# Designed miniproteins, single chains, continued (4): the designs that were tried, part 28

Each design is a single chain, and the fold is of that chain. pLDDT is the mean over its residues in the fold that is shown.

## One batch from the design tools (miniprotein)

Design m12949
Fold by ESMFold2-Fast:
Parts: sequence; structure tokens; C-alpha cells
Structure m12949 (fold): chain A 62 residues (1-62)
Amino acid sequence: MKAFEVAATANKLILEKGIVSVRELAEELSLSQPTVSYYMKEVIKLSGGVLRRIKGKGYTIS
């Protein structure tokens, strides 16, 4: 499942760096930034608030 791959990669990078940008996630997954944003919307919804979007910076875990 593509959303699972995006979620796993985001989690890995957030654990390493504290925050991951859409650009960094797109580069790591070899996807376009709009595609990453699309899947991350679903991942955030499924996370129940654990995963958050920070406007202008990217994604982080609470």
C-alpha cells in the first residue's frame, strides 16, 4: 500500500531529524511533492493526531 510506504518513510525521517519536509519525503520516496502531500493527508487522518502538519515546515510526531 503506497500510503503505508509514505507513512513508514515519514516516521523514519522524523525519528532521525525531528521534522521532515514534503521535499525531503518526495526525494526519499522518488515521488512528486503533490503525491506525497496527497498520501500524507490520509496518513495524518489515520494517525489520530500523532502525526501533524506544521505550516511552512513539514511534518512531525507529537
Scores: mean pLDDT 79

Design m12950
Fold by ESMFold2-Fast:
Structure m12950 (fold): chain A 91 residues (1-91)
Amino acid sequence: EKAKEAAEKARRKIEEARRRLEAGDVAGAARAAAEALRYVAEAAYAKGDILRATAYYILAVGAEFDATLPTLTAEMVEGDIRAAEEGLEEI
């Protein structure tokens, strides 16, 4: 249940990040992508995949930091969205 709930939240945040990025809201997309990565980490952890959970948690923290940068780019956000999509597929 916890893994499924986290995976569903990750999917919604990936959709939000994609929508925001297409609208030109790079900062909003970055925050949504970071939240998606956190939910991927939570889903992996709930499934007992500690290594994958740790990897995605590190990516989430990095994405959260990137979202605060004045040099944030759409390319950086696209990378974070793709990482979340790949993580969700693997769990």
Scores: mean pLDDT 88

Design m12951
Fold by ESMFold2-Fast:
Structure m12951 (fold): chain A 86 residues (1-86)
Amino acid sequence: MELEEKVEELARDEVEVLRKELLPVEPEIAENEAAREKAYEVVLEYARKAYDLVVNKGSQEEFKELGVQAVEDAKEAMRRTTEELS
C-alpha cells in the first residue's frame, strides 16, 4: 500500500476529531469548510513527519511534541482562516 494514502487517511481522521472538538465551543470555526481544508494541509504535513519518525524509530517524546504542535498549528490555521473569510 502506498505511504501517501495512509498519511492522507490519518490527516483526514485528525481534522474530523478537531471539527468535533470545536463544534460545541466554536461552531463558526468547526463548520467553516475553508478552515477545515487549511487544517487538513497542516495536519497532512505533520502526519508525514510523524510517519518519518516511525520509520526512523524516533523517540516517544519526539512523537508527543510533534502531536502537540500539529494540533496547535491546525487550530491556529483554522482560526486565522475563519477570521480572514468572515
Scores: mean pLDDT 78

Design m12952
Fold by ESMFold2-Fast:
Structure m12952 (fold): chain A 90 residues (1-90)
Amino acid sequence: MEEIKKKIEELMEKKGLEIRKGSSVVLDATNADPDVLEAVVSYLEEHGVTVHIVNKKLEGAIDVPKDASEKDLTKFIEDLYKAGVVVPKE
């Protein structure tokens, strides 16, 4: 869990991105790894995001990464950016 949160933070810093505090997001946990789900929810909530979890495909819901790979975490960050939860750092 801690290691996954660190990977997310490192990818965010590398891309010059930060979390928009006070944003909200709906996460689709249908295919989620439980450790990845716990890590991403914890990371987002610690940064002031209100997180809602669903176990069905909903329009506007962001898929939780299948694993903690750099590829899947990068896609997750890109989906958060598209949703306006993640923004350029300044």
Scores: mean pLDDT 82

Design m12953
Fold by ESMFold2-Fast:
Structure m12953 (fold): chain A 81 residues (1-81)
Amino acid sequence: SDVEEALAALRAADKATVLEGLDKQIEYIEKMKETFGLKELAEEAIALLEKAKEAIERGDLETAAEHIAEANRLLQEMAEK
């Protein structure tokens, strides 16, 4: 499942690398928001990734994985429009 894959990735990587990856993903979503006009979906995905960063900072990798999986689902939905 997407959550299990995200959780495995979070457990395998160091915290700094994961946070850098999330920041890069947020930048990508912001560019998609400007280019395609999918503002509401982009803002929801960004909010989920920000929540994932907060969960990672407090060591809650399971909650972080859930937020990352949901954000990725929204990103797939945006890409199919």
Scores: mean pLDDT 82

Design m12954
Fold by ESMFold2-Fast:
Structure m12954 (fold): chain A 86 residues (1-86)
Amino acid sequence: REEIRERLEELAEELRRLSPPELQPLVEELREAALEFVETEDLLKQIGLLLRIIGLLLDLERLQPSPEIRELTEEIVRLLLELLRS
């Protein structure tokens, strides 16, 4: 759990560095939702947060299309799905 949280914060920081200033609020919303996902023990709330995170990641990819951002978004989704299945 703590290791997953640390990795998610690392990935969010990488997204922040790759994103222009106007997209920083979107990256911060994504970071907050991902951390709430890790802290939540309610499965239905976790599923809702996962859908919100996917929506935010798709918005980032549309506004800032790049292979690097795509790779980071896929890694974040994979990590969250692994936590959900555990």
Scores: mean pLDDT 80

Design m12955
Fold by ESMFold2-Fast:
Structure m12955 (fold): chain A 92 residues (1-92)
Amino acid sequence: LEKKKKDLLLKIIAEILRIIGDEIELEQLPLSEEEKAEFEEKAKKAIEELRELAKEVEKAKTEEELKEIEKKIDEIMEEYRKFYDKVKEKAE
């Protein structure tokens, strides 16, 4: 259980860092101020949701609870990546 909690917390940290890296990358692209602001709000929301899941990881008592949290992490990141790809496509 403890190892799985640590692994999930590290996964959350890695995903948050990836989102921050994406924000730095997109700032260099020829996007409108409106598109940049929309992306910033989506990134902020994803980071906030990931931070809440980190709290759930700490409180989890079973492997099944950790599995459910991991599924939520993956769903948040899938929605975020879909939005990121759409914004990046507009800059090409």
Scores: mean pLDDT 83

Design m12956
Fold by ESMFold2-Fast:
Structure m12956 (fold): chain A 96 residues (1-96)
Amino acid sequence: DEEFKELGVSEEERELVKKAEEYIKKAAEYVKQGDFEKAKEYLKKAEELRKKVKNEHLRIGLDAALGTVYKALGEEEKAKKYEEELKAYVEELEKE
């Protein structure tokens, strides 16, 4: 869509982000059900797709979602990592 065109994002990268978001959504559903093993499995799948995303803006969007679900799982160190990456990105945007 127009936002992805403005960011110079490929169709392949759009598909990676969409799939990662679907996995994060599934992980959040499993957290609500108390199935933390399946939640972690889907989070790992999302993280593998995130590694292939080159666009910083899209990666930070995934970081926000991943941080929220890891925090709900009690994985404080992983949640903090994603929260710090999001904070650094926002601070850099404010300097521009």
Scores: mean pLDDT 80

Design m12957
Fold by ESMFold2-Fast:
Structure m12957 (fold): chain A 65 residues (1-65)
Amino acid sequence: GMVDPAARRALGDELVDRVLAGELTPEQAGQEAVRRLLALGASPDAAQKQGQQIKDAAQLSLELA
């Protein structure tokens, strides 16, 4: 893949945890995910798609909290 799957999973877990801790909104988690995925060598399209997935996961996690 364009990004190491373990690094992608760790990033998603970190950002969801930070949203649950009140450090980030889901929107901010998505924006941070795009920035960090680009730094890991993701294409802009892949970074946007995966950032949206992290945002959606963070929002769902807040709704279930």
Scores: mean pLDDT 85

Design m12958
Fold by ESMFold2-Fast:
Order: structure tokens, then sequence, then C-alpha cells
Structure m12958 (fold): chain A 74 residues (1-74)
């Protein structure tokens, strides 16, 4: 449903903010752009495709987590 999609988007945004707070300042703009691109993709998906939306959000967060870890190691 639209409400479920909005909840997933809200949780995605909260997790992104948490992850970006842990990233080095120099890498934050690029990581933020990546998160915004993922969010835009999720927003374009049909509201009824909740399982697909969840899958893409989860995969996107895992990718972002990996990029934050790599940025911290650099």
Amino acid sequence: SKEEKEKIIEEFRKRVDELLAQAPAAHQPALRRMAENLLDHIKKLPDEDIDTIKMIADHGLRLLEARVAAAQAA
C-alpha cells in the first residue's frame, strides 16, 4: 500500500542519516547522492509492489553500508 511504501521510505531515510553520520566528511556528499538516487528509484516503483520495494531498500542500505565502511578505511 501507499502507507507501507511511505513507512519503508521513512525508515530508509532514517538509516541513511545514521550511516552518513558515521562517514568521513569528505565522502558524505557522494554517499548522500547515492542514497538520493536509491530513494528516487524506490519512489518510482508501484505502491503495491511492497516486497520489491523492501528488497531494493534493503539491498541499497547494504550497498551504502559497504561504501561507508570503505570510506572509513580509506
Scores: mean pLDDT 83

Design m12959
Fold by ESMFold2-Fast:
Structure m12959 (fold): chain A 83 residues (1-83)
Amino acid sequence: ATVVTRFLGFSSSADETLIYVEAGPLKEAGIEVGDKVAVVFEGAPDRTLSGVVDKIEGNVATIRIPEHVEVPAARRVTVTKLP
């Protein structure tokens, strides 16, 4: 499944990056906690980030990227469920 959803923000540390997105579109597409996903930011199509859906709490889904990454400024992201 591939969906476009709103990018809400991020938090980064030395070892990981947490990306916060609107959960509604992910839930409608059957993307769940524990799923591996690829994330592409609107305006930065050559940068694909790989992560796991760590949490879904209310309208916020947290995607964990297991490395420090530079997060571009964007309003939307494309989230693709991986095998």
Scores: mean pLDDT 83

Design m12960
Fold by ESMFold2-Fast:
Structure m12960 (fold): chain A 63 residues (1-63)
Amino acid sequence: MRLTPEDYALLVAVQGSAEDIARFLKEHPEVTRERILELARAFFEGRISPEHVAEIGRRARAQ
């Protein structure tokens, strides 16, 4: 298991549906909805690179 819950939170925040977010929050109570929104905002404000999100996505598929 090479990815953290925060890595999956970022994938869900950027690429996930509302149902994906709800499922993730139920399975990972250590992550808050506020954190998901913060990660989405950071990505769309350019503070998190699209390349970083793509790398996490590739690692998630390989795992």
Scores: mean pLDDT 77

Design m12961
Fold by ESMFold2-Fast:
Structure m12961 (fold): chain A 60 residues (1-60)
Amino acid sequence: GLYRLTAEGLRLARMAGIDAEVLSTAQIGEMARRLTGDPSTDPVAAARRFERDGLIERIS
């Protein structure tokens, strides 16, 4: 799926070294791994958590 970053999501993406407004599920997983330092982070679980926390909005 594709997700748009909210204002808070954009701040966290920048901290992770990501300069994009729209991310795929795989890119959300990479963002989460960079922020947590956990290489085992599941991209789908990360996307669900970030959507629940208001960091991303699903667009497709």
Scores: mean pLDDT 85

Design m12962
Fold by ESMFold2-Fast:
Structure m12962 (fold): chain A 89 residues (1-89)
Amino acid sequence: AAGKKATVKVVSAKKVGNTTELTVDKTVTGAIPGDTAVVKGTNKGGTIIEANGNKLKVLGEFKAGDELEITASKSAITVGGETIEPTIL
């Protein structure tokens, strides 16, 4: 299927206004605004605002222990050494 997703586990979460600052178990490189992080098996998630190593800033509220599916919107991202290509329609 087109649209590969990467799974990361939330190690820690801190709510800041309408966003959550996350530390995840894998490094995320090349993420841009518009990429998404969604709790696995749910529709609960939001747009990635900022990414720096294993730290993400995402719209919405998350907690430690959540498993997140990360998708690329416009540009490939690397999650824990795995390349995730954007979904081409």
Scores: mean pLDDT 78

Design m12963
Fold by ESMFold2-Fast:
Structure m12963 (fold): chain A 105 residues (1-105)
Amino acid sequence: MSDQELLARAIGATLYAIGGAIEAELTGDAEAALRAAEYALEVAREILEKYGRAELAALAAEGALIAAEAAKKVAEKHGDEKLLAEAEKLIEEARKLLAEAEAKI
């Protein structure tokens, strides 16, 4: 994958994550933010593990964290313990990947 393709993918995943966070806050659909967080985390992991582009992986991981935190907030507000647990897991995974990426910058 070219540097331009990796940059576009990292930016796209980050914007999708932010969009999912906004959608969840506006609609109360925590699953929208969870799906966006999972996708951004997958993109961040691939960029870090396969391509070694720590700065781009950190960008996508930050997006995943924003979406996962939005999902947690919405799940807590609605008392959805299952979605809350899924959001907390994604927050932990995003924080670990972000820390790993930042250590390589």
Scores: mean pLDDT 87

Design m12964
Fold by ESMFold2-Fast:
Structure m12964 (fold): chain A 85 residues (1-85)
Amino acid sequence: AAGTSSVEVTTPSGEKLTVVATGLADGSAQVTVLDASGNVLASAIVPNGTTRGIPVPAYNTVVLVGVTGASATTAPTVTAVALPR
């Protein structure tokens, strides 16, 4: 898909995770949280203009992900922060 963006977040324990958002035709984004090796830890759908907490139990964290501007052809603007449990 042409509408893909990514951002790096640091967990409270210091691990680096990558948050990848792919725009969907309905105005939401498929959000995937990856570890440093590219393994999928979690995924969720986040609609434009909303913020969703995505649990990542492997690192005892919840990643809050906000998405705007997602479409099938447009890379979304993604903000993310990792919070302690």
Scores: mean pLDDT 81

Design m12965
Fold by ESMFold2-Fast:
Structure m12965 (fold): chain A 84 residues (1-84)
Amino acid sequence: GHMEEERRKLAQELLEKAEELRRKADFYRRAAEVALKTAEINEQISKSLADGAYELARRLERKAEELERRAEELEAKARELLEE
């Protein structure tokens, strides 16, 4: 019925938003990996550059975790709508 179509449409919109957030999280995870590799390379050469890269990696990982949590919340809401 009409209400079932509305639930499916809302669930689809939530899933699309969750996918967008997961793609952004993946980007930040990859950026964090590059920052960690940069830190490891500089660890023997410049402590200041290494420390800065470790700090950047930590911030990027935290941003990825925030986006992943938001995506999980949207996915859970979509699942509830589709299971009713």
Scores: mean pLDDT 87

Design m12966
Fold by ESMFold2-Fast:
Structure m12966 (fold): chain A 65 residues (1-65)
Amino acid sequence: SMAEKEAKREALKKLAEELGLEIVKEEGDTFYLSGTGSVLENVGRFLRLMAEAFEAGFGVKVVEK
């Protein structure tokens, strides 16, 4: 349902914050993350967010600001 989808969206946002990853934009079902040194230094944290997002039916992209 849409309510379940929004609950998953909020859980993914909370996970990103917990992992110290910056969401710079949301567009549809895709989260856009900062492609700064933070992602490159913490690639394992990025991969965890990507895996959880894909399981929940959401996309993750990395952008240079």
Scores: mean pLDDT 79

Design m12967
Fold by ESMFold2-Fast:
Structure m12967 (fold): chain A 58 residues (1-58)
Amino acid sequence: MSPAEQKLAALRREHEAKIERLKKEKNLSDAEVELLREISDGILEIYEFVLKKEEEKK
């Protein structure tokens, strides 16, 4: 598994934990939780792209 894949797996778990905490703390609706997960997935995709670009650059 590449370093980028390992970082993404860790970040995904971290984001899922944060979303669960926000849901409990702020009483978020299921729709709001779904939107947060979509945003998280988009951010992780961008992060993966940047990490892979840095690997190509070297």
Scores: mean pLDDT 77

Design m12968
Fold by ESMFold2-Fast:
Structure m12968 (fold): chain A 82 residues (1-82)
Amino acid sequence: SAEEKRKQEEAFKKLEEVTKEEIKNATPEEQKLIEEHTEYTKKATEYKILAENNEGKKKEEYLKKEEEYRKKALEKIKELEK
């Protein structure tokens, strides 16, 4: 739990710093896509950390959620590249 929280906090801080830099030079439409991408990436990261610290069926469920959020994040990148 404490290890999971620490890893999540570190990852989220890095993502927030990257997002802030990207937003500085982005249009309002790009800013929205960047923010949505960051939120899905945060969710994917959260489930990845949960999967690393769990076993069996619970690990499988978290890995499935990680994949779902990674796919959603990828969709936002595809929109941003249009």
Scores: mean pLDDT 84

Design m12969
Fold by ESMFold2-Fast:
Structure m12969 (fold): chain A 61 residues (1-61)
Amino acid sequence: MEGARGARIGGDKGDAELASLAASLSMERTEKGAEGNHKATLFGGMGDGVSAEKAAREGEG
């Protein structure tokens, strides 16, 4: 009767562990292999520009 332990503890443990590993790998990729993506992050909202324009137009009215 190990299914109960495996389903509750094993599944949750595995999911949490993978999430931690994914976070570490993501950090390394953004630093080394994703320079272009890093520039997009520095732009800090390429799409935020659209929101800013909307706010500007509303500010006029």
Scores: mean pLDDT 52

Design m12970
Fold by ESMFold2-Fast:
Structure m12970 (fold): chain A 66 residues (1-66)
Amino acid sequence: SEAERKQALLERIREVLRRLVELRGPKAQREAESTLIIAEIRSLESLEKLLAELERELARLEAEKA
């Protein structure tokens, strides 16, 4: 269902944001919290785009830390 897919996307976004905060430090925590609040009111399509953007950012940072 759409609700199940939205929940799965929100969980994945939460995980990616948690990893981004670990890599970027405490200043990123407030930004991550704001992103999660906004994500709750977003459409399914908007959440898919947000997840793709966050995963790309995480991949870039992980490559820089390696």
Scores: mean pLDDT 82

Design m12971
Fold by ESMFold2-Fast:
Structure m12971 (fold): chain A 65 residues (1-65)
Amino acid sequence: SEKERNEAIKETLIAIIEDAAEELKNASDETIEEFVKNVEKEAEKFPEVKKEVVEYAKKLAEKIK
């Protein structure tokens, strides 16, 4: 179903974000901000999960800064 597909896409994107965030723990604020922008851009391709995925990335970025 479309719901199951969207859940799978969301979980995949969150896993990628979590992996990338681990590499960014000692990155500059500029690099962390660019990471969030890249997540927002990629999430435009998946409008049904965009809000949740972007919110998660922003939350992780704040913890790293």
Scores: mean pLDDT 82

Design m12972
Fold by ESMFold2-Fast:
Structure m12972 (fold): chain A 88 residues (1-88)
Amino acid sequence: MREELAKEAEEAVLETARILEEKLAAVEANDPALGEAARRLVEEAEKAAEELREKILSLPEEEAKELKEKAEKTLSGIAKKAEEAAAK
């Protein structure tokens, strides 16, 4: 089960980074501070995904589930802010 949680969390990070990369130019134009944060997440996406996966695998299943849920909520929030900024 932890392995499934880790895989889903890793995929969430990578998918969020992909969405941010596609909208990055518009986000940077409309909200430079958010664009800078989004660019950093895109550049560090593989490392962030790997670190999150390792952390989830190191925790008991209950804590791993909580970490995954918190990470997914944070990623969804970032994606939503980027979408709003990109909308002009």
Scores: mean pLDDT 80

Design m12973
Fold by ESMFold2-Fast:
Structure m12973 (fold): chain A 91 residues (1-91)
Amino acid sequence: MEELLEEAARHARLAEEAEAAGDEEAAREHARRAVELLGEATGDEIARELARTALEKGGDAVGELAKKSKEYLEAGKKLAEVAARVAELIA
């Protein structure tokens, strides 16, 4: 799970950087990949809905998708990190 979340976070950052650089095609591909990986890692219906939105709205959704993917990834990563730390304390 964490490896998928980390890979998704990497693609989300690449999407943001590509969009800032004006490379909308690369931004869209990275944002789509980030949301697909996030959906697989979390099994989250919200992530699947975001992937569908990107597919339907194209370039208009790329920035929102990258931003929301990053927010969901950070939230999910934080929960996984807290769980791992608690497990180590009681091991």
Scores: mean pLDDT 60

Design m12974
Fold by ESMFold2-Fast:
Structure m12974 (fold): chain A 80 residues (1-80)
Amino acid sequence: TKEEVEELVREGEEVLEEANAVFPDMSLEERKELAELGEKLTLLRNKMLEKVLNGEEPSKEEIEEFRRAIRELRELIERV
């Protein structure tokens, strides 16, 4: 639903802000992982928002992929 997409977008923004806060304490390897996950999250966010804007509903698979990206980024932050 649109509400689920808006919630995920907000969660993604929050986790990226948390990543920025711990960025100075990250290793080179962790920073590389952050860059990859951040890019993936941004692409998924844009895709989800574009679908909602066009009156299309994201699939359950796309929503789950977005949730997984947020979870992976949060797990990275917790390791720092």
Scores: mean pLDDT 81

Design m12975
Fold by ESMFold2-Fast:
Structure m12975 (fold): chain A 94 residues (1-94)
Amino acid sequence: SELDRAEALLLRAMLLLREATADNPALSAQLDGIVAETSARIRELVERNASDEELIEEYRAAMERLVALADAHADQVPAAVRDELRRILAELRA
């Protein structure tokens, strides 16, 4: 489903960024914050029986936050990782 695809794309992005930031405790903490906030928001939406479209929009918002974090720290996050995150965001917007 589109929802399953969106979730899989976001999880892949989170894993890529976690790997890229593993040696940077401050960036890892910022990533953990985005993950925690996204998880809390998704749980709230699920509990309210939100539509698949609402869940997908939240995954897109989370993906935008991941791209913004990586781009804000371009010197610390490899270009290949930042390019893949932008590609994933483009897929979620299509």
Scores: mean pLDDT 88

Design m12976
Fold by ESMFold2-Fast:
Structure m12976 (fold): chain A 98 residues (1-98)
Amino acid sequence: MEAEKKEKEKRLEEIRKKLKEAAKNNQPIPQEVIDEMQELIEEDPSLMPEIAEIYGEALEEKALENLDKHKYATEEEIREKVKKELEEVKEAVKKLEE
């Protein structure tokens, strides 16, 4: 039915948005969204490739968000490393009288 097809497309877009928001906030994927994806697959198995693609995109964004958190952690580590290297260079320069 034409109306059902349009509704499925709208739900697919809503799933994409919800998964993207969860990934952006580094939150676990909501169970309600997983359930909705499963229902769509059961009703129309031809949607499996599209749902898999949307899910893959969300996992990729979540990985990028975690990478950013890791970068924030490594920023402090980089600052400490630079300070230590700078101290070593200053000590070497002191010994060389420069």
Scores: mean pLDDT 66

Design m12977
Fold by ESMFold2-Fast:
Structure m12977 (fold): chain A 73 residues (1-73)
Amino acid sequence: FPILVGGIARSYLKKAKETGLLSEEQIEEIKKLALEAGVDPYTVIGQAVLLSENGEEAVEIARKIIEEYKKYL
């Protein structure tokens, strides 16, 4: 399970960096928020990239995804 999820999430992270969708600072912010919530940061980044057109929007979507995952913890 974690290996498959991590592989997919890493592919989306590479795409986000290549397209300039996410800055390193935005990636670090999302990682910090996910880790504080006990959620896998790469899964959150991957989903946020899929649902957004720019980095600011991706950070906002990541916050909402983390809040949803907290309900299952």
Scores: mean pLDDT 70

Design m12978
Fold by ESMFold2-Fast:
Structure m12978 (fold): chain A 84 residues (1-84)
Amino acid sequence: LAATISKVKTLSETAKSILKVLFANKDTALTAAELADILNVSQATVTKALNALLALGLVSSAKNGKATTYSITALGEKVVKALA
């Protein structure tokens, strides 16, 4: 957990904001487009941040047809609580 928190601190503000949004919407899977709308940033910025979060295991992805949805993991929830 401590090593994961250290890496989270090096993430962009967008990545941290995505993690907080997913934590506030637990049990809801959101697309990159929905996250971009919520955060008022480009989908490219969201996708870049999501790739970093996926690499850390803080979010999970699921493919539904042509859309990919993202949800927070149990590890991601612990990281959000440690940041707040």
Scores: mean pLDDT 75

Design m12979
Fold by ESMFold2-Fast:
Structure m12979 (fold): chain A 72 residues (1-72)
Amino acid sequence: SLQQKIEEMAKQLAAMSDAERKALLEKVLAEKDVEKMKILVQAIDLLVEQGVALAPEVVELARKLKELIAKA
């Protein structure tokens, strides 16, 4: 399900460094894959709710993904 994909992505992101998180977000942004963007944004929101500290660069990339989703 979509929810299971979001939860799995959140687990993967939690295990990543901020550099790895940034690289993944930049890759998805470049691919313009709206479905992956939706999963990543929701996974990041879940991590923030769980109190996971994210680098400002990761937060800004997530904001850019949210803007692209809103325009799609």
Scores: mean pLDDT 84

Design m12980
Fold by ESMFold2-Fast:
Structure m12980 (fold): chain A 96 residues (1-96)
Amino acid sequence: MAESLRKKLEELKSKEEVVFPSEETRQAIIQEAQALNPSADAQRLIDALQTIEAVAEIEAAGVPAVLVKSEDAIKLVETYLEIVERVEAEEAAAAA
């Protein structure tokens, strides 16, 4: 999994903007996640998601979406990668 996320980070670094779900959809996801009393890891992802700001409103395949700066998307993926790498390291240590 970590290798796939590193490849995604390289893709994001080559882009200036990335397509994200609409602000309405993103806020609904954040509210639902927060209502579940998230773990510390989940809260880190929620915090990263909340820092993402829309640059422009667009339509992707007929669905409302937003363009966001690649640097904000990179921060979100880096946060997720840190969690995945820690979990994989813990699994490797437990298997040894």
Scores: mean pLDDT 72

Design m12981
Fold by ESMFold2-Fast:
Structure m12981 (fold): chain A 83 residues (1-83)
Amino acid sequence: MEETIRKLAELLSKRLGIPVEQIEKDLRLAVKAGNLYLGTMLIGLALRFPELSELGAIGVDAILGYITPEEALKRALEVLEKA
């Protein structure tokens, strides 16, 4: 999980212009806070960046409890690496 968080933070830092360390803290908080928080965050990213639209479906699955927060972050990393 730590490796997934680091890679996500680096990719999101490039897109958002926010320091990597701040995004890492936010992602760790999102995993700890659970499905609703993480899912809402992923949906927000999908709405802001059309090329990340797949994050919307992942976020909905997380909110509904169909996948864990950890699985949602792994799938989000795959989307960001392709974009």
Scores: mean pLDDT 84

Design m12982
Fold by ESMFold2-Fast:
Structure m12982 (fold): chain A 56 residues (1-56)
Amino acid sequence: MEKEEEELFKKTNEESLKLIEENSDLPATVVTGRALRLIGDTLQEILEKRRELKAA
């Protein structure tokens, strides 16, 4: 995996865990939804990076 992709995954994982910790009083469904959105954004970023590398 590219170095940038690895750093994006690490950052997203940390943010997702932080969201769960900071919102422990909210329903699990709400917190999970927020975490999934963050993960989705990271996956899209990785896809765009891979497309750029393939085009080069």
Scores: mean pLDDT 74

Design m12983
Fold by ESMFold2-Fast:
Structure m12983 (fold): chain A 98 residues (1-98)
Amino acid sequence: KKELLEKIAEIEKEIAKLTAERDALVAQARAAQAANDTATLQQYQKQILETDLRIAKLLLEKFKLYKELNMTIPGITEDSIEEAEKRVAAAEAAVAAA
């Protein structure tokens, strides 16, 4: 039980870090677009998609750990885990297509 709570805390910290990195990539993508640098814009767009995939995977793991702990969390249902799995699959497809 204690180990599961520690894993959740680690996941939340990693999500926060990746969210900050994503925000920086979005700012850089906007700068590249303003400069009409299509090649650099495409590179940042791909990195944003890869970061979104990592965040989606961490959110899915977090939801599974909350279920394991039998924690009541607003907005978490069985459908929430299935939806998170679909979001991971969609993010993987987006990265593969980029």
Scores: mean pLDDT 80

